# Ledger of designs, part 91: designed miniproteins, single chains, continued (3)

Each design is a single chain, and the fold is of that chain. pLDDT is the mean over its residues in the fold that is shown.

## One batch from the design tools (miniprotein)

Design m11353
Fold by ESMFold2-Fast:
Structure m11353 (fold): chain A 97 residues (1-97)
Amino acid sequence: MKEAEEAKKKAEEHLTRARDAVAQGNIPEAIKHAREAVEYAKKLDELGDFEGAKEIYRRVLDIAGEVSRASKDLDEQIEAAVVEIYAAVLLTTIENK
């Protein structure tokens, strides 16, 4: 579906921006883009692209883990943990289908 292709492209763009932000030490920007990637992965799930959604959730988990290790700020670590938990819950929900 064209909508699934657009959602996957947007998710990948946000994942790339999140990775770049981590490399630059811009943790708030990395968290923002990781959250946006989760929203596009949710759209992929709604459109029936379960494999696409799972791939994006796994990549978000990797980025959230990197943010948690890189940040010395407690609020940033909490926000990264929230994104990680959210992506993990959504991934588990798809795996039960």
Scores: mean pLDDT 84

Design m11354
Fold by ESMFold2-Fast:
Structure m11354 (fold): chain A 64 residues (1-64)
Amino acid sequence: AEYEVTALKDYTASAEGELSLAAGATYLAKNVEDVNDDYVQFTLDDTGETYLVPKDVVKISEIG
């Protein structure tokens, strides 16, 4: 994986394509892209699926 996505707080997916998050959970991801000012998208390494989440609920760190 190129990035580690860490949930900063609990988040419940409310729309198709969003990912539900538990505070402190970490995910290995690739293809991190800013969609707009409020949302970021990334592809989970484990599932190969692309998800959309609010920028303020995650911390994204480059790991490779």
Scores: mean pLDDT 79

Design m11355
Fold by ESMFold2-Fast:
Parts: sequence; structure tokens; C-alpha cells
Structure m11355 (fold): chain A 80 residues (1-80)
Amino acid sequence: DRREELLEAARHLDEAVRALERGDGETAIEHLERAAEASSEPGVQRAAELAKEYAERGDLDTARSIARLTARQLRRTAER
């Protein structure tokens, strides 16, 4: 179910955002990896991987922005 996969990915992205807000890059990376695994859509996998790269470089603000905007977009897409 595409809707279920998108909502699961969005949930993991929200967990990543919370971890990044707390400065916990390791937990954020784990959740970004789970978000990529939750959906087979290339856009979701690409966004999660990009956010992970920024988190790994210590740019937690950019990683958080990518994860937050992607989660919002996935929820909007799941409702449409």
C-alpha cells in the first residue's frame, strides 16, 4: 500500500527531525535509513539519503530542513 509506505516513511522522518533538534545525529541517521527502507519511491530514498549525508557531515540544520519538508510532502501526497 503506497499510502501506508509514505506515512511510515514520514513517521521515520519526523523521528529524525526530533533527534536532529536534540543534536543526536546518530539516532537521526538511523531513522533516515528506516525512512528510505519504508518506501520504494526514488524521491523518498533520495531525500532520506541526502539528509543522512548532511547529518554525517555535522550539518544538522540542513539535514533537519530536508527531513521536515520531505515528511510534510509525503503526508500531503498520501492524502491526495
Scores: mean pLDDT 85

Design m11357
Fold by ESMFold2-Fast:
Structure m11357 (fold): chain A 65 residues (1-65)
Amino acid sequence: SLEEAEEALEKGRELEKEGRYEEAAKYFQKAFDLLREVLGDGHPKTIEALELMGEAVEKAKEAKE
């Protein structure tokens, strides 16, 4: 649902602030998958979740959690 997607985005952002990038990426991926299902691939929120996931993955790669 949209509510689950928004919760996943919030948790991802919190984890990112803590430097837990690998875990943040997983939550952003969950949000992306949920937003794709509810709003579609082209929706701005879906694209935002995909971008956040990519950024978290990049940071996790550098930090080696």
Scores: mean pLDDT 82

Design m11358
Fold by ESMFold2-Fast:
Structure m11358 (fold): chain A 59 residues (1-59)
Amino acid sequence: TEERIRRAEERVMDAHDPTELSPEELFRLLTEAYIAEGLPERVAREAARRAVAFVEAAR
């Protein structure tokens, strides 16, 4: 599961500039990427929420 999360995050970050995305856009993109890696929707949303919080804390 952690490897799938890392792959999804890397793919989104490589395709987009995180500083140009709103928190809502980043959350949507990450949730979709996690689901594409085979994560259940609930787990995907939870992982995306945590990732967005980390990105926002760095601003």
Scores: mean pLDDT 76

Design m11359
Fold by ESMFold2-Fast:
Structure m11359 (fold): chain A 81 residues (1-81)
Amino acid sequence: GAKEALELAEKALELAREALRKAKTRKAISLAIAAALQAIGAQFLAELAEETGDEKLAEEALEDARRALELAEEALRLAEE
């Protein structure tokens, strides 16, 4: 639920920060920033879901957190190349 979404969003944000630290190109920097913003958005939705008890919102937050993690992993791969 909301707790799982928060944990995934936090992991995605940490990975995006690592990608940004390693990024040497405009493309890598841009993707890392996009991943970080997506993760922050997912975190906000997860926090709102936890506060309201809205299980549907928690499911949306989890989906957004998964997408943020995928973007962050892609950004890190690009930054390490």
Scores: mean pLDDT 85

Design m11360
Fold by ESMFold2-Fast:
Structure m11360 (fold): chain A 81 residues (1-81)
Amino acid sequence: SKEELLERAKELAERAKRLAEEGRVEEAEELVLEAIELLVEAGELITAGMAALVYGVLSSLGERKEAVLKAAEIIIKGIDE
């Protein structure tokens, strides 16, 4: 069920974006990291790796909300293409 994993990853990434905009950054981080894990399980290693790298770099700079938003955008676009 690769299709089920990708649909769930996209749903989690979209929800993470909404939570981050609401200031619920810790909850959004949990969802974006779960979405990355689902991408790994689905074999989408490039999208998962890009999202994880961008998330890690931005969060290490203290830009936690931006880390979530950019990682989620990468996940959503990667699944749609």
Scores: mean pLDDT 89

Design m11361
Fold by ESMFold2-Fast:
Structure m11361 (fold): chain A 73 residues (1-73)
Amino acid sequence: EEERARQLLEEGKKALEEGNYDEAVKLFIEAARLARDNPQLRSEALRGAAEAYKKLGNTKEAEIYEKMADLAS
């Protein structure tokens, strides 16, 4: 589970770098779901989702995921 979460996190980062923001959001959210027992990994995945939402112009969702990431740490 945690290893797959790390794989999805890296895939999300790659999607974000390639400009596939909608895919990045989905990958980061799934990574956060699988990392629920690892606060650091979950926090990193939630921050990734926030960044991807920000790139999409979804500022409200970006703020929500940033706050969730802060609470996960």
Scores: mean pLDDT 85

Design m11362
Fold by ESMFold2-Fast:
Structure m11362 (fold): chain A 87 residues (1-87)
Amino acid sequence: MSPSELTPREKAVLLTLYNSERPALTVAEIAERLGQSQATVSRTVDRLAAKGLVEVRTRADGSRLVSLTQEGSRVVKALLEEEARAA
């Protein structure tokens, strides 16, 4: 997937996961880090999962754990390279 096909919110979620000290973050943790609602982040994560860029695991309490796929990691690296070349 081309970085230009991602919305600013999709890019923010991917970068948050890529720069995370942990391999996975909950939707609640992503929402807190981005200053967004959990509902907004959940919808963004669903779009990213449909694109194959993140994996989502729903826990017994209904919380959603989100991690980058191999493809998602490649897209983030391409995004960072595109920004570096544009500068």
Scores: mean pLDDT 80

Design m11363
Fold by ESMFold2-Fast:
Structure m11363 (fold): chain A 70 residues (1-70)
Amino acid sequence: MRLSEEEIEKLYKEAKELFKKLLEEGMSPIAALNFAQQYVLEQALKLGASKREAERIAIEIALKLEEEYK
């Protein structure tokens, strides 16, 4: 099943908080972004997304986080 826009927005907020926390703990931006992307993938799968949908959402959120922190 496809995730709702509300579920995707929640995943984005959680990924953003994780990304910020990892940066504050001294992780490199690239490593922090990879961890946030993996987190979104795992959470999307847990919420019932297909592997393809989960991968798409994880990439989109990671790109959005990267753009905001340039």
Scores: mean pLDDT 83

Design m11364
Fold by ESMFold2-Fast:
Structure m11364 (fold): chain A 62 residues (1-62)
Amino acid sequence: MKAVEIMNEALRKVMEAGLLRSRGEELSEEERRELERLLEEADRILNEMLVNKIKLPASKVK
């Protein structure tokens, strides 16, 4: 599985949570649990990248 895809999915969830909070509504327990799982996965990926010093390309020239 590609880290960039997992990160993108986690980021989307985080963004959605932020939007919901902005509206003055709080996340449901189900949504919070799902968000926590994705955040945990994203954090693990970031940590793995840091340990291996892997740098992802910003853009594709082709």
Scores: mean pLDDT 63

Design m11365
Fold by ESMFold2-Fast:
Structure m11365 (fold): chain A 70 residues (1-70)
Amino acid sequence: MSRQQQIQQLQAILTGVRALEAGASLDDAIALAVSQGADPGMARTVLSQAAAGRLSAADIEQALQSLQNG
């Protein structure tokens, strides 16, 4: 993927992770991320890890900052 496409994917996934942290179901969070342009397979994988407590919205925000700044 291009850097811009990777940024767009992570922004869409971040929306889903934030929904999970706010109490949304995994299925609803995946649907939300996909509606924002996330690849369904990537959204399912990353959001499943977030639902398991293995990553947070802060982790995705740090990844986005790294991609945008260097």
Scores: mean pLDDT 83

Design m11366
Fold by ESMFold2-Fast:
Structure m11366 (fold): chain A 62 residues (1-62)
Amino acid sequence: MSALEAVELGNEALKTYLSSEDEKEREEALKKLEEAARVIAEANGQDPEAAIKGARETVERN
């Protein structure tokens, strides 16, 4: 997955997570958001695990 594809995946996943009332759809969206965060972090030379944790905490708090 390219960094651009990961950004698009992350945006779609975040949109689904915030707008969906279905718990299963939110779980799938969260997994896609985690994948996107990992790829973007790796592309920017950042810690993928820290990025995944940050993304999860951000959406779970909202």
Scores: mean pLDDT 77

Design m11367
Fold by ESMFold2-Fast:
Structure m11367 (fold): chain A 69 residues (1-69)
Amino acid sequence: MSEEELRKRIATALGIAGVTPPEEVARKVAEELGISEGTARALLISAGDILAGVPIEDTPAGPFLLRLI
């Protein structure tokens, strides 16, 4: 997956989080993006930092997310 594609998926995940109960967010993100629930949780944990311009490797789930690029 490209870094640009990863950033688009993060934007989608944040949109879902804004309208979905917290306990369902990871599941809804996984369904919408066609990824595992674990991957959806990793995207959500690092989402705000990545969109704010923090390098992926410096975010909480960075090592896992770098494998997806």
Scores: mean pLDDT 69

Design m11368
Fold by ESMFold2-Fast:
Formats: sequence, structure tokens, C-alpha cells
Structure m11368 (fold): chain A 58 residues (1-58)
Amino acid sequence: SLKEEFEKRSIEALKGWAETLSVEQLERVLEYAKKNKTFSDEAIKALEEVLEQKRAEE
């Protein structure tokens, strides 16, 4: 559906943006996202995956 395609592309854009952040900045974004409940579980999972990859590269 159009909604599913939009959500998928939004998650991909969010991941791309998160990859430009430092580990500390991304941790703060995740804290905000979890606190505000405005982000979907899929979006939070995507941010957590990017954070884990960044931590593994250090």
C-alpha cells in the first residue's frame, strides 16, 4: 500500500540521517524517541541497529 511504502522510505531516510550522527548524539535521539512515544517500534529498532553498528566500529 502507499502508506506502507511511505513508512518504509521514512525508515530508510531516518537510518541515513542517524548514520551521520555521533554515537553520543544517536543515544540522545533514541532516549528522546523512546520517551515521546511518537516514533514507531520499527523506527526505534532502526535507530538501535545504527547505534550498535557505530559502537562496533569504535
Scores: mean pLDDT 78

Design m11369
Fold by ESMFold2-Fast:
Structure m11369 (fold): chain A 107 residues (1-107)
Amino acid sequence: MEGEKVRKEIEKAIKEDPSLVTMLKGIVEAAKVGDEKLAEELKKELLESTFNDPEMEKLVEAAYKIGVALREGDKETLEENAKIILDYAKKAGDEDLIKFVEEKLKE
């Protein structure tokens, strides 16, 4: 039941803002609550929308690993994968994505 609430919140956020940032946030939150089906669906949608761009594949996998690391309390994996997304976000000038990842690092 808790996973169903998180799924609905993620789906609503994506419908209101189908941005890269919102989709990456959705992957993190789905993986964090163990909703593997939603995580894989969001990964597939991002990869298909970017024509399987290798940089996007790296970001999608990093987002998934951040969610799993938050669920398992694996600080090392969290920090390694957060760096991948932060390096991209800083190059892109995406302040929302930078803030999201920095907030996850504080958990």
Scores: mean pLDDT 80

Design m11370
Fold by ESMFold2-Fast:
Structure m11370 (fold): chain A 77 residues (1-77)
Amino acid sequence: MKEILELVQQAEELARRGREAAAAGRYGEAAELYNRAADLAQEAADLPEVSEELAEGLRKQAEALRRMAAEWAARAA
């Protein structure tokens, strides 16, 4: 549980930094931060102590974060 909580907190912090980067016009940095946040959410979902229900929620969160990353990456191009 502590490992899951730490990964989720790190993902939330990276997503927050991604929002700040996007607000500052740093779209490439925002895309990278959202992708890293998605990776951590996916890692938390893959932990053996995670229930199927919690893992499903974390996978959906990772998908949402990757969609945000793709949107900001498009603006960076």
Scores: mean pLDDT 84

Design m11371
Fold by ESMFold2-Fast:
Structure m11371 (fold): chain A 66 residues (1-66)
Amino acid sequence: MTEVIARGLNAVGATAVALLGIGTPGSEAEVLPDGTVVVRGELSEEEARGIKEAAENSGGEAEVRR
């Protein structure tokens, strides 16, 4: 199981990252009150990287945990 934790996002960026997580089969996405987005599930290395890159492109930062 892989977790991608994205921080420093505005509401638009948080929504975009959460939608990418929801669109990934076998994963769940949660947006926390502080705007942190957590995507959890059976993510491939490419899927986890794509979510991380989307967060970084939205002006945030992301960490991948296994």
Scores: mean pLDDT 79

Design m11372
Fold by ESMFold2-Fast:
Structure m11372 (fold): chain A 92 residues (1-92)
Amino acid sequence: DKELVEKVKKLIEEMKNTTDVEELQKLNSEILELLKKISDIEKRVELYEELIKLQFDRTPKYVSEELRKEEFEKRIEDVRRALLLEEERKLR
């Protein structure tokens, strides 16, 4: 959904300009909730990467963030397989 993608991008920009820890936590939670609703897996991955990059800039815990990304990538791969099966069902 294009509207969801645009909203997530706005929230990411707000995170870049925010120094308040409570507001950062709120924005991060909102972004994660919206990411789950985006049906385009490629767009969801792009936005999640932007979020991870911001987290690296704010509080670099390299090993922790790298492991989180690996887990997310694995979950996304499972979703991609499910989406491909659904595409095949739509065609035939």
Scores: mean pLDDT 67

Design m11373
Fold by ESMFold2-Fast:
Structure m11373 (fold): chain A 114 residues (1-114)
Amino acid sequence: SELEEKVRELAKKLKESVSNLDKEVIKKIAEKLGIKGEDNEIILGALLKILRGLVNDPEYVEKDEALQELLSLISEEVLEEAIELLKNSVPFGEKELEALKLVYEDLLESLSKE
């Protein structure tokens, strides 16, 4: 679907934006979010937490200081695309949730394979 394609492209952009951030800053924010692991696992965990938060409770993301701090480090363009997608898609239906699951699985696979 068009939404599935947009979610995949957005997740790719988010992954690229986050991977270009200072690793120490990412680790510090991940600790606040309760995410542990190696650099790639931390980035993936943070991205997944953002995506799950935005899907299940968009207002929670706005109130979570640690998530807001992490989002402020992602490029404004990518963040605007994410917000626009969510405004037009919330509450998410089964198709949108399956698309996000596929995006997460694609990200996990890409991080585990060289």
Scores: mean pLDDT 54

Design m11374
Fold by ESMFold2-Fast:
Structure m11374 (fold): chain A 70 residues (1-70)
Amino acid sequence: SLNDQLSALGRALSAVIDERGVITPEELRAILAATDVAPEVRAALLAEVERRGSLTGDQLNALLTRLALE
């Protein structure tokens, strides 16, 4: 399900953020290439990281929660 995909993606992204404090566009692209995620979720995450330059854990969690509700 989308929620299962978002949960798995969130765990993978959180591992990078726990180590580095933020995730960069390059790191996000690498994780997305290795995960089975809907194209609209991929597009939303890439747009957000490009807009901000990087994502913090709080920003990522807020975005993934919003996507899970859509």
Scores: mean pLDDT 77

Design m11375
Fold by ESMFold2-Fast:
Structure m11375 (fold): chain A 76 residues (1-76)
Amino acid sequence: MKREEALELARRAVELLREAARALAAGDRERAEELAREAERLAREALAIGDEETRKEILEMVGEAQREAAALLEAA
């Protein structure tokens, strides 16, 4: 079932976004940008393969983490 695969990709995306935020806070802007880009790629894959209910879960999980990471990345 693709739902499990989609949620696994979403969890990895969230982890990468959190790592990006930490890297940015530490002053490693290049690493933060790379981690954020990879997280966006995984999140898009997760949304593409998820069903309606799974997409809602993914949007809730990734959306908040992505906004925080994106705000920090833009400030860098």
Scores: mean pLDDT 77

Design m11376
Fold by ESMFold2-Fast:
Structure m11376 (fold): chain A 90 residues (1-90)
Amino acid sequence: SIEELKEELEEIAKRGDELLERLLSNPNPSLEELKELEKELEELKKKLEELKEKAKEANAPQEFLEEIEKLEERLEALRELLEEKKKEAS
């Protein structure tokens, strides 16, 4: 249902926020810690892509699809931040 898809989006957003907080809470992360965060982020991005396809198949409202796109942008920004941190840790 659309409500179940909304709940899944909220869970993905929460996990993304938790990854960002972990990254920001550690001022000098090791390369191994950064690789683990990258792995978790890639899993979330994949889940979000799957959610987006389910939402399209379910003819979800445009507003919901726009919320998915906003979260995609936030996760991409987190990926870019993580890449910069990996360069600094190398």
Scores: mean pLDDT 86

Design m11377
Fold by ESMFold2-Fast:
Structure m11377 (fold): chain A 107 residues (1-107)
Amino acid sequence: MKYYVGAASARTEDEYWGAAAVANEKGEILAEDVVRLPKEEFAGLTDDQALSVAAGLAAGRAIEKAGVKPEDIVNAGPESFVRADSLEEARKLAIEQAKKLAKEGPK
């Protein structure tokens, strides 16, 4: 069985946010997670690098919650990551991305 991960990131003045969702082949959401990271902890990284870390951490946590094996994930890479203007938008975009990838399948 294959699973699909959508992840999104956003930033504020002082935080980087990540949101992620895991969908099954039917596009049903099995798990979601959110991370909030202080910008001060990322002084050596670019915004793009820190946003990717936030999205990746959220994705990892959502996968753990779903109880899915990494080898059953079709797309855990940067191609599943989108940018948002708020945490609420990031959550929405992560769910939409997971469902979209499930619909498209392994192509």
Scores: mean pLDDT 79

Design m11378
Fold by ESMFold2-Fast:
Structure m11378 (fold): chain A 72 residues (1-72)
Amino acid sequence: DEIAALERSIAVAKELGLSNKQLADLYTKLGQAYFEAGRYEEAIEYFQSALELDPDNEKAKENLAQAKAKLE
């Protein structure tokens, strides 16, 4: 599963000491995978995690807004 593969990639990236920007990109991808699965609350959590690591990540900001719009 894409989600499981991305979760493993993040665990490995943390162990290898990847940059905050690289980790934010992985969290953004994971959030997108949850969003495509209709799991909007989890998508929001991962987009927020991406923004904690890289506050200027425009893709994560846009995707966060779209995910929040799905939860009325």
Scores: mean pLDDT 84

Design m11379
Fold by ESMFold2-Fast:
Structure m11379 (fold): chain A 71 residues (1-71)
Amino acid sequence: MFKVGDKVRLTLVLGPDGKLVPLPDPSKSVSGTVVAVTEEYIFIKLDEEVLGKYGNAIKTEAPEIEGVEKE
């Protein structure tokens, strides 16, 4: 599972309405680093600004999380 300091690749990001949305260019992904892990969520700091500074907070329900791949 994910841990703090893990490098990840994101194909979905948290949009302005709090919903997961595809990146504007679906051929791209954004790299990020896991900065916090809780029982409910993984918090990821993006290496690039996406959709005007949105970070990603993803609920941990399985070893794999939709739109997030461990690098």
Scores: mean pLDDT 57

Design m11380
Fold by ESMFold2-Fast:
Formats: structure tokens, sequence, C-alpha cells
Structure m11380 (fold): chain A 56 residues (1-56)
């Protein structure tokens, strides 16, 4: 389901909803951590961080 949240975040970005995308990325990170998938959580964090860096 982490991947589903990431997909939804990308879809939100495609629609121009940056705020919704950021929220979905945050949820994906939380879910990945809950699942114990540290590697997956890192990947989501990296993508979200890149978005933040570009947006700043």
Amino acid sequence: EVEELVKKAEEALKKGDVKTAAELYSEAVRLANEQGDARLAMEVIERAAKLQAEYA
C-alpha cells in the first residue's frame, strides 16, 4: 500500500496538487515505517526530499 500512496502522490502532482502530493508522501513514509520496510521508507523520503528541494 505504500506504493499505492506514492502513486497517488504522483497523480496529485500531475494534477498540480502539490499539497496533496506532499501529504500522500508523508503517509507513505509513515506506512512504510510501520511495515518495518526501512528501505522503502528511505526511497519515499528521498523522493519527497527531492520534491521539497526543487520546490524551495
Scores: mean pLDDT 75

Design m11381
Fold by ESMFold2-Fast:
Structure m11381 (fold): chain A 74 residues (1-74)
Amino acid sequence: MAATLSERRRAALELMQELTEELKADPRISEEQRKELMRAVGRVASEAIAAGLSVEEMRRLVREHFARLREEAR
């Protein structure tokens, strides 16, 4: 589905908030690890938006990268 740049940025910020709350709920992940994880997935979201990817594709890439990094942080 087509989305404006503003809509894609809003979706990215909303997703980042959702992921931040997920990490806060995991007591095994330190504040430092949470900040590093959020910086990394934020870069992926920003690059996807800059590349003109859809909201759905951006969300998929960000969640895939987040899942991998979260697993590695264990």
Scores: mean pLDDT 79

Design m11382
Fold by ESMFold2-Fast:
Structure m11382 (fold): chain A 69 residues (1-69)
Amino acid sequence: SEEEERRKRLLKLIGEILKIIGDIIELERKRKEAEEAGDEEKVKEIDKEIEELEKKLKELLEELRALPK
């Protein structure tokens, strides 16, 4: 039961990590489009969004490392 609960938490964390990675990839694509368009304001906006997602990713990775095995 405790092992099942750990596995469930691991799968949930992995799912959240994968979602954030996907969001970062999409934002990186939008960033390139904004750079090509010369829209520096949009680039700065996207950079802040990526920074926020990278912070969340780091927190989730720390949570993953802290899980008892």
Scores: mean pLDDT 85

Design m11383
Fold by ESMFold2-Fast:
Order: sequence, then C-alpha cells, then structure tokens
Structure m11383 (fold): chain A 66 residues (1-66)
Amino acid sequence: AESERAARAAAAGVEVVAIEIEIDRGQVSQDLLDRAQAVAARAEAAGDAATAARARELAARIAALL
C-alpha cells in the first residue's frame, strides 16, 4: 500500500515536470490545464502534498496564460 502510494506520487511528479516543459515551450491549452488539475488531485490522493501544491501552482499559471 505504501509502496503503491509512493509509485503514484512519483508518477505524478513526472507528469508535473512534463507539464512544466509544455508551459516553458509556450504550449498552453485547456487540455494542459485539465491535466495539471488531474495531477494535483492524484498527488493529493496519494498523500504527496508537495507535488499536489506544485501541480496546483502550474494549473494557476496555465489559467493565467489562457
């Protein structure tokens, strides 16, 4: 259970990095915003508050650019 939660948190962290790369490339869209929000929800469910906070910050940045 703990190892499964750690794996889900790690996967969310990788997705956060991918979203950051898309933002840095100027490739922002509603789909990217939806992805960032989904990552935040999954990270929160996995107990990774830091990754969830990072994903929420990215969602706010994407929303500001739309």
Scores: mean pLDDT 81

Design m11384
Fold by ESMFold2-Fast:
Structure m11384 (fold): chain A 57 residues (1-57)
Amino acid sequence: SMEEIQKLIEEAEKAEREGVLAVIQGDLERAQEYAEKTKELDKKIKELTGKTVVELE
């Protein structure tokens, strides 16, 4: 559903922001975890919508 897709987009955006913040703070291990989570969520969104998160902005 659109609501489920919206939640995935929000989660992906949050994970991306957290990853960037982790890099700035020097926490590379956390940055990698969030980068991986973002890629997983992007794959799910693409499978459901046929578009990437960037294309849905």
Scores: mean pLDDT 78

Design m11385
Fold by ESMFold2-Fast:
Structure m11385 (fold): chain A 59 residues (1-59)
Amino acid sequence: SLAEKSGELRKKLVEAIKNNASQEEIDKIRDEILSLFADDPVLRAAAEHDLNELIEKLK
């Protein structure tokens, strides 16, 4: 499902940040998550906001 795939990519994002991955790698994973919501601009905007807060909190 969309939620499961999003959840797996979010875990990958957290692991990348924890392992001090490059900004390019972090941005690539973020973009992959956002692409899951490409057909819903409202959900995409909400996901972008949530991901930005998550990234800021972990850095």
Scores: mean pLDDT 81

Design m11386
Fold by ESMFold2-Fast:
Structure m11386 (fold): chain A 79 residues (1-79)
Amino acid sequence: EIEKLKKEAEEYRKKLDEYLEKSNELEKKAKELLKKAKEEGPEYMPEAREAIMESASYTVEAIYYASLALSYEKEAKKL
């Protein structure tokens, strides 16, 4: 059981890294679109807003998987 908990924690840490990377890429895109909105016109604002919301969504998923990894690591220590 301890071996299984450790393996699941490791898999959740990999998911954390994956979602965090996706969030970072969308944050970069959002920053570039916000700059275009300020310099070229408000037509870029809807796409910037969407990128911000998607980045936030992936950050929430990353936090969720971080919480799962920590939970499984804690349970492995109790056993």
Scores: mean pLDDT 83

Design m11387
Fold by ESMFold2-Fast:
Structure m11387 (fold): chain A 81 residues (1-81)
Amino acid sequence: SLEEEFEKLLEAFRTLLESTIAGLPSSYSKEQQAAILESIARWFIAEAERYLREKGVPEEEIERFKRALEEVARELIARLQ
């Protein structure tokens, strides 16, 4: 279902960002870490949007999902130490 597809993509996105944080050098500042996460998030969101559009998902659903991905990125970036 569309809901299951969204849950899988959202989990993949969260895992990608969390794995990125875990792999960043301890020498990196919060600002450097945030910039890297923002770059990865922008790329993933753009690719997910393209993928869902090609699958014929309605634009309203794609927009809602984009906002959900943006919220996950914002949450994780805000938790950077």
Scores: mean pLDDT 87

Design m11388
Fold by ESMFold2-Fast:
Structure m11388 (fold): chain A 63 residues (1-63)
Amino acid sequence: MSPLEKALEYARKGRQAAEEGDNEKAIEYYKKALEYLSKEKDPNNPVVRVLRAEIEKGIEELS
């Protein structure tokens, strides 16, 4: 599985945890997603940029 695929998996888990009201778990998953995005080869890929912004916004809103 690519770093981007792993990041998408953890971002999805983060959203699910947030929907369930588990903000701590959601933030943990979002941080894992960001870790995998940092391993992606092209940081200027639109998918990578949009996903990073969405995750960072999610963390900010839950913090």
Scores: mean pLDDT 80

Design m11389
Fold by ESMFold2-Fast:
Structure m11389 (fold): chain A 103 residues (1-103)
Amino acid sequence: EIEALEARIAEDPENYDALLALGETYLVLGKDEEAIEYFERALALDPENYRAWMELGLAYLRLGKAEEATEYFEKALEIAKKEHPDSAMLLVIEGNLEVAKKK
């Protein structure tokens, strides 16, 4: 899984989908610092993607950096509201924001 994603990124360092997927995989494995590196690379390619901002917020929340997580979730919510105002994903982002604010 990781090896295949790393091979794709080695062939194309601007493969946004592979960068995002590898970041998500590292989050699942509890490797939050590594996940942040890949999400930051994904955001450098597409800063208007709410999913990458949300994932970055989740990684920072796991590291106990609740203030930074709150800022990233707010950015994700702002973008998601503009692009997908009727999306059920807004509830997921809002839920994560509530958790970060209570930390």
Scores: mean pLDDT 80

